# Ledger of designs, part 82: designed miniproteins, single chains

Each design is a single chain, and the fold is of that chain. pLDDT is the mean over its residues in the fold that is shown.

## One batch from the design tools (miniprotein)

Design m3021
Fold by ESMFold2-Fast:
Structure m3021 (fold): chain A 65 residues (1-65)
Amino acid sequence: MSVEELALVKELAEALGISLEEARRILEELMTLDTKEEIVERLKSLGLSEETAEGFAKGIMKLKE
């Protein structure tokens, strides 16, 4: 896992109130999605607000380039 991925995992774990291992699995799932919009919808389904989900989605999309 890259430093950038680890940072996203830590922030996701804190935002969702879950373990780092659970957040890592969620990030790996999100990395398989093709669009920022799909990532935002998935994160919102997990309990994040739209604003927070958009922030994470931008970070994930940047990681994917």
Scores: mean pLDDT 80

Design m3022
Fold by ESMFold2-Fast:
Structure m3022 (fold): chain A 64 residues (1-64)
Amino acid sequence: GEAEELLREALEIAKQIADPGARATMTGLIEKELERLPELSEEEALRTARGALDGARAVLEKYG
């Protein structure tokens, strides 16, 4: 679904983070959210995915 696609985009952005610690933290968090996706409502899944995407972008800007 859309939330899964957004989380996969967030994961690809997180993999581009130059700092190894920040990259490991962000990729780990996003992978856990992907695993939890089937347990969430559509609204909660989209909110989580958008937050992860925004977070990955912010960390990339600061540590990439």
Scores: mean pLDDT 85

Design m3023
Fold by ESMFold2-Fast:
Structure m3023 (fold): chain A 65 residues (1-65)
Amino acid sequence: AVEEVARILREAGASEETVERLVAAARKDPSALLRAVQEAVEAAISAGQDLETMVAAARRASELL
């Protein structure tokens, strides 16, 4: 699940730093995985990433949660 979520976010253009932060958070607390995904999406949007692309990636990642 965590590896698949990381792959989806990476394919959508999330930075490696954001992906590594997500994996680290999920590794410490698996129940924090959903929260980590939300934080990663918010960070990407704040950095100017395309909103539609990030929404599609988040929706896809939610299928694995």
Scores: mean pLDDT 69

Design m3024
Fold by ESMFold2-Fast:
Structure m3024 (fold): chain A 77 residues (1-77)
Amino acid sequence: MNLEKGEELLKEGKYEEAVKYFEQAIKDDPNLARAYLLLGKAYEKLGKTFEALVAYSKAIQLDPSLEEARELARKLA
């Protein structure tokens, strides 16, 4: 629910609001790698490159099979 709402807000360009929903999704499930991936995308859209890289790194640590997080982290580093 919170993850899906955050993703829709991200598509609508409501990046600050998307961050809040992804933070809530992480609070509900701290091991939800996809929430960190999407949080990273929202931070990247806000120009918060360091926060985006940290979020992508956490997503990779939680789910090493999440190739999208690795690709996005590579582009920033």
Scores: mean pLDDT 85

Design m3026
Fold by ESMFold2-Fast:
Structure m3026 (fold): chain A 73 residues (1-73)
Amino acid sequence: VEELLKEARELLKKGVEYYNKGDFETAKSYFEKALDLATKAAREAERQGNLDLAVEASILQIQAAVGLTDIDK
């Protein structure tokens, strides 16, 4: 789960970076990948009963989803 969360955070960071550069197509790709990994991390954390990691994964899901929504405006 920790590896998935780390990778999701890095992808989210890249999504924000490309969004700020105006490269919305690349930013969207990174946000979609971050959302996918955060979703997988949330499921794994829930299976393990680790609520702290599940909450962290949910926050990353929300952040990636917000980024995608901002691009689709």
Scores: mean pLDDT 79

Design m3027
Fold by ESMFold2-Fast:
Structure m3027 (fold): chain A 106 residues (1-106)
Amino acid sequence: AAADVARARANLESARKVIDELLEQMRKLGAPDELIEAVRKKVDELIAQAEESLARGDPERAEHLAGLAVQVVTYVLARIQGRPLPPWLSPEARALADEVEAEAKK
């Protein structure tokens, strides 16, 4: 429904703002530039896929992808801070975050 697309779009815009805030927190904590760039690249890819899903009339996939982007940044930030990983983090988001951290070490 049009209302589902509008909601997914609003959630995508909210996710973008949260991602920007979390990336700024990573920068303030002294995370390496290579790690910040690797995270940005991955979340930008996920957000682009979310926008494409909305364009194809798939708001559920768009919300899932936007949520994954937020989860990836949350995972990396939690590890930088030495905090316990939130129990709501999906295994998919954890795998993507591990991939990002591995790429940043190259």
Scores: mean pLDDT 84

Design m3028
Fold by ESMFold2-Fast:
Structure m3028 (fold): chain A 77 residues (1-77)
Amino acid sequence: SAAALTARAIALLREAKRLLEEGKVEEAIRLLEEAGVLAVLAGRDPSLIIEAIRLLEEGKVEEALEKIEQAIAALEA
């Protein structure tokens, strides 16, 4: 169901935040990529997740964390 896919995407976003707090940027990007796919499959907008990935690729971890938090809030609405 779309609700189950959305819940899984949120769980992956929360795990990606935890990995970033541990400095595990590459692992976090992999989880964000999976969360983005699940968001699309659930009929949700992946834009904030895509922006978080871009920011991490640029080394902008703090800005990426803000985008991840915004993505979680948007998916919970």
Scores: mean pLDDT 91

Design m3029
Fold by ESMFold2-Fast:
Structure m3029 (fold): chain A 75 residues (1-75)
Amino acid sequence: SDKEIETIQRIADAVRGVKLSPEARRALLKAVSYVMEGDYDKAIDVLEEAAEKEKDNPEQKKALEEAKKVVEEAK
């Protein structure tokens, strides 16, 4: 539980200062839900798919890629 909470806090830090799109926000909430379940691989998949969908929005893509990196490092 502590590891999952720390990972979620690091995700929040990674997207700090970014005005998230509705799609990016939904992806982050879904990824956080998977992290809480211990399913880091599904959290990574959700963030990767969302980053690809946001390819035309560099700030959103970068935020999602940084969040994905946090989840990968926590695994």
Scores: mean pLDDT 85

Design m3030
Fold by ESMFold2-Fast:
Structure m3030 (fold): chain A 91 residues (1-91)
Amino acid sequence: SLELEADLALAIMVVSLAIRAAKKGDYETAIELAEQALKLVDEIEKRGGNTEAFKKARELLQKAIDSLKEGKVDEAIKYLEEARDVLAQAA
């Protein structure tokens, strides 16, 4: 559906912005964007999207948020990049 495609594109964009923020040292913005992406992925999954890919993306986004909150920036960026790749392959 157009809504599913639009939500997927938005989620990928928001994750990409979170990666940029994290790389710039704007960790508060990176956390907020990662949390927004997680919410978008939850909404996509509830609409009956590919649950395996979205479950993996949610797990990776949560790990990224946790890593950012712990100051583990390189680990967080890796999880965000993996989440973006999983979402891109599901689109």
Scores: mean pLDDT 86

Design m3031
Fold by ESMFold2-Fast:
Formats: structure tokens, sequence, C-alpha cells
Structure m3031 (fold): chain A 62 residues (1-62)
């Protein structure tokens, strides 16, 4: 949902990466075609050092 995506962006902006991940995963669950949520998840996982997981999300965002 749009609300989860927006809440996730706000959490990410505050450096609350785990909370942002949860919110973006909920956004994808409600809208699997939400490319923006996949892109933001990839960015967070790169910041967490989980590069393999980030690459998988980037692939789904394209």
Amino acid sequence: AKADLEAGRQAYARGEFEKAVELFENAIKKDPNNKEAYRLLAEIYYNLGQTEKADEYIKKAK
C-alpha cells in the first residue's frame, strides 16, 4: 500500500533500516509490481552489507 511505502521512506531517512525493510516488504506483499519498493530494499541491503540480497532486489526492480 502507498502508506507502507511512505512510512518506509520516512524510516529510511531516519536511519531506521530494519523498520524500513519491514515496511517496504509489506508494500511489496500488497503490490508485487512496486518497483520503487524493490529499489529501496536493494539500497538498504547494500548499506547493511548484504550485497547478494541487494542484487536480487535490484534485479526485481528492473
Scores: mean pLDDT 79

Design m3032
Fold by ESMFold2-Fast:
Structure m3032 (fold): chain A 76 residues (1-76)
Amino acid sequence: ASREEALEAIKEALKAAMEALRKAEDLSQILQAIGLVLRAIGLEIDLELGIISPDEAYERAKELLKEAEELLKKVG
């Protein structure tokens, strides 16, 4: 994946995580959503600093999006 594709995937994951946080109904869901938000921010920082490759960032962002979508099914 390109750096731009990785950033797009991270933004999609962050968006889903923030929506899960907004819809969270209990403390467990709030903490799970916060964890997902922090992980998405961490991926963007790691990519910006060159700690991870665009390919690695893209794959991790896709997995994070999947986790956020599963949480969204539980909160809405």
Scores: mean pLDDT 84

Design m3033
Fold by ESMFold2-Fast:
Structure m3033 (fold): chain A 80 residues (1-80)
Amino acid sequence: MTPEQLELEQEISLLRMAASIAKLALERGKMTEEDIELIKKYLERAEEVLRRARELGDEELAKEAEEVIEELKELLEKGE
């Protein structure tokens, strides 16, 4: 992998972890307005990863980013 691909893989891993933590907060009924704001920021970051993955022609990385974007969007729908 290129250094750029490694950085994007690490970002996806972090975003995936953040989504899992947010999902637990939602399941416990403890999602705050601050949590919603953070998820919106994570969504922007995930969309940037998708854009960069597509520019690199990395289809697997792009697919992983799309999966994270879908998960974050579902969390926003349920948290609002």
Scores: mean pLDDT 82

Design m3034
Fold by ESMFold2-Fast:
Structure m3034 (fold): chain A 62 residues (1-62)
Amino acid sequence: MRERQEKLERDREEARKIAEWALKGGASPDAAITGTAVYLMQRGVPLEEAKRIAEEAMKELL
């Protein structure tokens, strides 16, 4: 359980950085969420989890 939590925390940190970068570039929140989710999926995160992590990252930035 803890090893998986460490990976999730790293994925959340990366998601937050990507979402923040997208917002600074002028992307809408929805576009930032979508782009972040796609990035996480390319790193092996399942679609539903990637979307949830991206949405959580956006909540921290808004």
Scores: mean pLDDT 77

Design m3035
Fold by ESMFold2-Fast:
Structure m3035 (fold): chain A 55 residues (1-55)
Amino acid sequence: SAAARRLAEKLGVSVEDAERALRLILAGDEVVRKLVLKYGGLSEEELDELIEEAR
């Protein structure tokens, strides 16, 4: 997805790894959410927008 590609670029990971991270966050994984915010350089609003695009 376009959301996973943008997240992959920000985190420096593969698109497949970004897709897994987004799925875990959608499933309620707060640890993965916090790590993505910290290492992705994303605001909570920016991450929530990417999550909505991944739905």
Scores: mean pLDDT 81

Design m3036
Fold by ESMFold2-Fast:
Structure m3036 (fold): chain A 55 residues (1-55)
Amino acid sequence: VLDRLSPEQRALLEEFLRKHPAPSDEELAALARRLGLSPAQVRAAMRELSAQRKA
């Protein structure tokens, strides 16, 4: 999913997660709307970012 995001969308997502490490469903929905993504896509991207940082 991360490879399907623009560099700008990825940067905004990473910045948001740095400020909100455990975001609520409402916060994720608001972020998804700002990025032009679905909440499901944002959740998938978060899981992928977490996996990459553990590697």
Scores: mean pLDDT 72

Design m3037
Fold by ESMFold2-Fast:
Structure m3037 (fold): chain A 58 residues (1-58)
Amino acid sequence: MKEEIEKLVKEAEEMLKAGESDDEISKIISEKAKELKLTDDETAELTHKLVEVKEKLS
């Protein structure tokens, strides 16, 4: 995983642990991904990793 994607995943994990809503986390992470100009493939990888984090913390 690219460094940028890993950082976004960690930020999402911290937000989830802090009690942020799934919708709010998705909005923030999507905005950051656009700012980083991630490709569609990189965005798909990020989404997959976010699902894994959510399931792990369930």
Scores: mean pLDDT 77

Design m3038
Fold by ESMFold2-Fast:
Structure m3038 (fold): chain A 64 residues (1-64)
Amino acid sequence: SKLDAIAEFLQKTFGLSESKARDIAEELLKRNPKTAAEVKEILEEYGINPSEEQARQILILLGM
């Protein structure tokens, strides 16, 4: 599922726990950001500062 794919990416990329990664993945799916900048804003609310490429990869996963 999209949620599982995003949560796994967040765990592997940022070293997050499964529960935190799932919470963030759910928030990303709920808010449905359309740009890398919007993805970055959401992740910054959780204390995560993704690179441009990491934000774009999340956007691709959201667009699946």
Scores: mean pLDDT 88

Design m3039
Fold by ESMFold2-Fast:
Structure m3039 (fold): chain A 72 residues (1-72)
Amino acid sequence: MERALELLKEAGEAREAGDLERAIELLEEAARLLPEDSPLRAAALAALAGLYAEQGDFEKAKKALEEARRAA
């Protein structure tokens, strides 16, 4: 959990810097480390969905939103 929280913080920093690709990688790793029933995993997946949509990857965005809904 601590590592996942660190990854979430780094993802926020990457997004602030405008590095959307790095933010996505960090959020994907954080989501992989968190349990399926974790509210933090749901939050990471929701953030991923937003970033995927921003990049035009609507299929990945839809899948991430579906998983976020199931994790919450």
Scores: mean pLDDT 80

Design m3040
Fold by ESMFold2-Fast:
Structure m3040 (fold): chain A 87 residues (1-87)
Amino acid sequence: SEEEALADMEAALRHFFRTHLGLTDEQVDELVATFRRAVREGKSIDEIVEEVRALLEKYGLTPEQIERAVNAVRQLYADYRDRLAAA
């Protein structure tokens, strides 16, 4: 289902942000909530990426960390969209 695909993507994002970027649980929760809202509002991937970028900048991540995160978000979103198209 769309809800299951979104939940799987959210789990992958939580794992990436916590494990690979070292973000706190509170920062991860804020990022995932922002991502969920943007997806549910039907925002484009470019709009979603800009909202994620703004939060990562707020958290004090380096440009290199932000670029890595943006690339991960784009890839996970593409996988999510492919899963929706197959359902």
Scores: mean pLDDT 85

Design m3041
Fold by ESMFold2-Fast:
Structure m3041 (fold): chain A 65 residues (1-65)
Amino acid sequence: SAEELFEKGKELRKEGKLEEAIELYEEAIRLDPTFREAHKNLAAVLSELGKVEKAREVGASIRYA
């Protein structure tokens, strides 16, 4: 169910597996598009992942430039 996918996504997020958590939140939303908590958690984890990815990209560019 959407709730089960959401709970598993929350566990993955706690483990720092942000990309896997995103996939499960997206699947939960696909099963229940009205699942507000899944939308909120997806937005939050995308923000967390975006900050990490941007920091990594900047670091790599400086090291190889």
Scores: mean pLDDT 75

Design m3042
Fold by ESMFold2-Fast:
Structure m3042 (fold): chain A 60 residues (1-60)
Amino acid sequence: MGELYRATSVVPKTGPDDLALRPGDVVEVLEEVDEENWLVRSLKTGEVGIVPKSALERIE
């Protein structure tokens, strides 16, 4: 399993490759797209998309 992160804020879906999140949603990090954005999978829905890493907090 990849590293798990929790959304700390609302993430709107602004493009077709983006993933919408609400505070408390848990995601698995799949790949680093760039320094600011990660490709993640929602554990709630199974959907995959790009989110800003600044909206995420690591959980252990």
Scores: mean pLDDT 80

Design m3043
Fold by ESMFold2-Fast:
Structure m3043 (fold): chain A 79 residues (1-79)
Amino acid sequence: NAYDAALDRLLTAVAEAVQKAPPEKRQEAIDAGVKTVNAALEGNVEEAEKYADKLSEITGDPEAGERVKEAARELAKAV
């Protein structure tokens, strides 16, 4: 279903972003990822995008952050 597919996509994107984080920032990346997922599950797109942007900053990879944002928007819509 759309919800399960969106959730799997977001979890995958977050895991990939966390893996790209420097070791000293790994816990911060995990925290931002968890907050992104929780905001998306609440349908809060603005909050999810905020934490996805933080993941982008932590990893130094804007593409990783954008993938997380897209997945979070899809999950928030699937409610």
Scores: mean pLDDT 83

Design m3044
Fold by ESMFold2-Fast:
Structure m3044 (fold): chain A 77 residues (1-77)
Amino acid sequence: MEEAEKYYKKGLEAYEQGDYKSAVEYFTRALELYIEELGEDHPKVAQAYFNLGRALKELGDEEKAEEYLRKAAEIVE
């Protein structure tokens, strides 16, 4: 859990600095660890999908962004 939180925070920091490529890498790692530890339907997994989708949209990858934002919405419902 601490390791997933560490990567998630690094993703947020990279996103804040406009480093969307690094944000994607960190959020992807946090997502993998959250799924492993908490299962795919956990709110922290939804939050990681949401931020990953936002970073991908900033990079112009609209298809992947839409997919991950949809996954985040499905978990929160």
Scores: mean pLDDT 84

Design m3045
Fold by ESMFold2-Fast:
Structure m3045 (fold): chain A 85 residues (1-85)
Amino acid sequence: GKARAEELIKKIQELASKTKIESAKRGLESLLDTIQDLLKEGKLNLSDAALEALLQAAEEMSKAKTVDELSEAALKALAALGEGM
């Protein structure tokens, strides 16, 4: 429900604020914008599995040291988000 999506948004915001990697921060902020837009349009319905997969992917994005690592983690996040729609 909405409360679970809001908790996810909060956790990803914390990851974005704590990362020292500018590309990772921008990627996480872009992911947050996507999640917030989907939530606003009523298109987001996250299962427990999708929530956990999306959070794990966001954590991988926050630690990405290369463009390839960031891209791979971002694709995992988008896949989990797509399953939650």
Scores: mean pLDDT 80

Design m3046
Fold by ESMFold2-Fast:
Structure m3046 (fold): chain A 100 residues (1-100)
Amino acid sequence: SFEEQKKRLLALAEELLKLGMELLKVSENPLRAIGIILRIIGLIIDIERAKNREELKKLTQELIAIVDDLLREFPSAPQAIKDRLRALKAQLQELLKELE
């Protein structure tokens, strides 16, 4: 259970990193995109080091906040990227419910 939840969170964080990199390529503000990408990389490291479900819950909440930041900072991003960010947020919210 914990190992599966951790692997799932890691996969979602890696997908968020890929979306952040796609946003960087089309961004009119690359420094803001880079800052958010660095936050995602830090969270991936924290997920790898997570030892319990309480830590995964906190990291899941932090990833959800980053998705919200990306949607707020890049409102003019391509619709396909925004749709993928919203789908990723829904998957993170579902994982958060499982983590309680």
Scores: mean pLDDT 87

Design m3047
Fold by ESMFold2-Fast:
Structure m3047 (fold): chain A 72 residues (1-72)
Amino acid sequence: SSMAELEEIKARLKEILEKMGVVGDLPDLSRNELIALLESLIATLRTKIAQGDTSLQPQLDELEELLSRLRG
């Protein structure tokens, strides 16, 4: 995949994190490091949703889409 695709995915992830109250620059992540970060975030959001935070479903759906794009 192109560097431009990786940068687009990182930019979208930053926007999702900012909407969840996480402010700051992402480190310079490789594709594999970005996959690992997305998997960790998805696991965290699934746990929160299972505990009653159903308002996080749109963020989970967006993160799963980004992970699918990285793996496709």
Scores: mean pLDDT 82

Design m3048
Fold by ESMFold2-Fast:
Structure m3048 (fold): chain A 82 residues (1-82)
Amino acid sequence: DLEFLKKMKEKAEELGNKAIELAKKLGLEEELKRIEELKEELLSYLEKKIEAGEELTKEELLRVIAGLLRLIGDVLDLELKL
């Protein structure tokens, strides 16, 4: 479902940007770099799948979900440090 992939990409962008903003506010340069890399990896992967018109396999879907959960965890952890 391409619509699902587009929504996942939008959520990765939103969560990644929020986590980056929080890491910048806290001055956590190592966390900032890690989060920027995670965001870029997820967005690049999802964009390639969207452009190819491919459905995700079960394993690929689980990897995308895991990446999104990591970004959610980053947002929550950084909010807790404020």
Scores: mean pLDDT 84

Design m3049
Fold by ESMFold2-Fast:
Structure m3049 (fold): chain A 115 residues (1-115)
Amino acid sequence: GREESILQLVSTAVWEAENGNLEAAEAIILEAADLAGLSEEEKERALELMRQLAEAIRNGASAEEVGRLLVELLRTLRLSPSVVDAAERAGEENKDASVSEMLRAMLLAALQEAR
């Protein structure tokens, strides 16, 4: 469905950000925003959150902070509350894991809920 497609794009953007490819991550988030039907203001908010998420990952921020930024990005992309809640729960359950493992768990939980 549309939510699954958006989450696949978000997963790719997060992977690009973890590898230092911020320009690629931003381009992919713009595609996700277009699929979500976002306004120009909402697209700018999604880009700002993607930039903040990439910066937090690069600077070694806590799993809690990185997880919160991903949850806000998913909300901004107009994913359903159940999908966002699934990601947030997986983030809390994996807060003591590595940031990469937590992000993977959050996105997998969201994808399972969206299917």
Scores: mean pLDDT 90

Design m3050
Fold by ESMFold2-Fast:
Structure m3050 (fold): chain A 85 residues (1-85)
Amino acid sequence: NPSEIPDKITDYILKNVPEAKKIDKNTLKLQVEVWIRTEIEGYSLQEVGDRYRISVSTVSKRLNFMKELISKNPGLEEELKKIVE
């Protein structure tokens, strides 16, 4: 079920990434949703901003958070992509 993917990814990160344990689950889920829409589904920052009624700057901050988390955790991106598939 595609609607469960953001929750599954968020739960995976909270369980397996120590740096993410300090982050509120609802906040992390928002970062995850932006990452899925931009990096997996290929939507622009503007398109995601319009969908969620948030600024492009907010979308960019959420995406950059996920990119930094992935950069600090080798193999994480591959595991997250397996959950999406």
Scores: mean pLDDT 84

Design m3051
Fold by ESMFold2-Fast:
Structure m3051 (fold): chain A 65 residues (1-65)
Amino acid sequence: SAEEAGRLGREAAEAAEAGDLERARKLVQTLRDIAAQAGLHSETGVVALAGAAEAERVIERAEKE
């Protein structure tokens, strides 16, 4: 669901901010898998891809700091 995808996106960002980059990357992959299964233009797919992109930005920042 879009709501669950949103929750997973927040969890991925929080894991990255906490320095748990392995967990964050696994959650990003889960979000990408959700988007692929739901369809990239579905509400769930759009939310999942947005969450994955935001979490990836947090991961990049955490790796550089």
Scores: mean pLDDT 81

Design m3052
Fold by ESMFold2-Fast:
Structure m3052 (fold): chain A 94 residues (1-94)
Amino acid sequence: MEEFKKMVEEAFKEAGIKSKIEARQEGDTVYIDVEAEGTLAQLSRAGRLIAGKAYEKGYEVTIETEFEEEADLENPEQKVKARYRITVKPKKKK
């Protein structure tokens, strides 16, 4: 659990986003719920970084993203709230 949580924290940090991360484990599956606020570009980058880091470490990851507020494309610096539901399973083999 902690290892997966740290991986997600690193991804959001690299994207320049402050995030609130909560992790829960059910059996062999880890669920990570992330509340983040940032620009659409930063949020998109964070998701891509999470997937990349997980695959590199041999984890299977499913990422579901939900925006709580509409993004104004005329204001690219506007922060929007997003929720990420990340499901992590360890891969059996490389």
Scores: mean pLDDT 74

Design m3053
Fold by ESMFold2-Fast:
Structure m3053 (fold): chain A 59 residues (1-59)
Amino acid sequence: GKAEEELIELLKSLGYSEEEARAALELAKQGFGDLVVREVEKKHGKEAGEKIRELIEKL
C-alpha cells in the first residue's frame, strides 16, 4: 500500500538497499517495528527514526 511504498523509499533515501528496506518492512509487519525504528535512530538520528515510526504506524 502507500505507507509500504513510502517506508521503502524513505529507507532507500537514508542509504539502505532495496533488499534491506524490504526486510525492514517485513520485520515491521511481524511486530518488530520498534526494532527497525531503534536501528534507524542509531545510524541516522532521532528525526529519521520518528519519520520511520510514523510510516510503520500506518501499515
Scores: mean pLDDT 86

Design m3054
Fold by ESMFold2-Fast:
Structure m3054 (fold): chain A 63 residues (1-63)
Amino acid sequence: SQLDAEAEVTLLLMQAEVYRRAGDLEKAKETYKKALEFARKNGLPEDVIKAIEERLKEIEKQL
């Protein structure tokens, strides 16, 4: 369901943030990419997808 997909994306974003705070920027990037792909495949709202894209771009700027 969409709610299950939203929960999974939230968990992936939390994992990415843990990696980012630990300084594992490459793992953070890959986890954000995974969250983005999952959100797109499960048809999550465009504002959610854009928010994930913005977070991914911010991490890529730090690499």
Scores: mean pLDDT 84

Design m3055
Fold by ESMFold2-Fast:
Structure m3055 (fold): chain A 55 residues (1-55)
Amino acid sequence: PTGLSPTEARILDLAYDGESQAEIARRLGLSPATVSRHLRRAEERSAALLAALAA
C-alpha cells in the first residue's frame, strides 16, 4: 500500500524485528550491500510520506 516492493517490505519487517543487515541478507539470500540499498530507499520513501502527512 505504501508503494514499497515486496523485497523492501520484508527487509523493513526484519529490520523492525531488530535483525542486522548481515542477518537480513542471510535470511533473504541477498548481499549486505543490496540490503543497505533497499533500506536506504525504503527510509527515503517513509520519510517523504511522513513529511507529507505532517504538512
Scores: mean pLDDT 73

Design m3056
Fold by ESMFold2-Fast:
Structure m3056 (fold): chain A 84 residues (1-84)
Amino acid sequence: KKYEELIEKLKNLKAYVEKNVTDQETRDQILKLLDEAIKALSEKNYPVAIKLLEQARDLAEQAGLTGISAALKYLEKEVKELIK
């Protein structure tokens, strides 16, 4: 249940990135990492999902996308809480 809620939040963030990130190269790179993170979460591969979210956050921070970076940092923390 909790990982399904995180997948839904990532899909919503993906839609936000598609609409609001104007730089095509940065947008495409973040979207690819988000798609890979969604796949990792669906497979319950939390360590891989965390790494992919960290990479997406680093790209967002470098691009000055403070809102997207903050959302990714929050989602990374939420995924970490699923690990025992």
Scores: mean pLDDT 85

Design m3057
Fold by ESMFold2-Fast:
Structure m3057 (fold): chain A 84 residues (1-84)
Amino acid sequence: EEAIKEAEEYLEKAKEAAKKGDAEAAAKAALKVARLALEVSKTLEEILEAIGLALRAIGAELDGDAEAAVRAAEEALELLKKSV
């Protein structure tokens, strides 16, 4: 459960960054959660979902949308929980 704990810590960082309006920091944290989900993914569908979430986090940074970054982090954490 080390990956889940690490991902939960990054999700908390993404939420803190979003409260400050820091879309870049929120997106960076979301990318960490998506990467952790990718590392534990075993099926092609899970791998593609993790890649999609990483791209959504990058898009959120480019758009300055901290809330979208937090959503990507939350979905990546749920994917990681299903993959472990």
Scores: mean pLDDT 83

Design m3058
Fold by ESMFold2-Fast:
Structure m3058 (fold): chain A 65 residues (1-65)
Amino acid sequence: MSEEEIEREIEEALLRMEVSVAKLSGDKELAIETVRRALERAKELGLPEEFIEELEKELKELEEE
């Protein structure tokens, strides 16, 4: 893997962890803000479309409540 590929995998793992922790915190506002930031960063970094779709689904779920 190239350095760029390794960096993307690390960023994806970190964003997944941040979103999971925020959702488990019980703070809905924090969870929504964390997912939005993760989505923006994922798009800027060109992370996999599947990951972006996962974040979009999570954001919609949180916003519908």
Scores: mean pLDDT 78

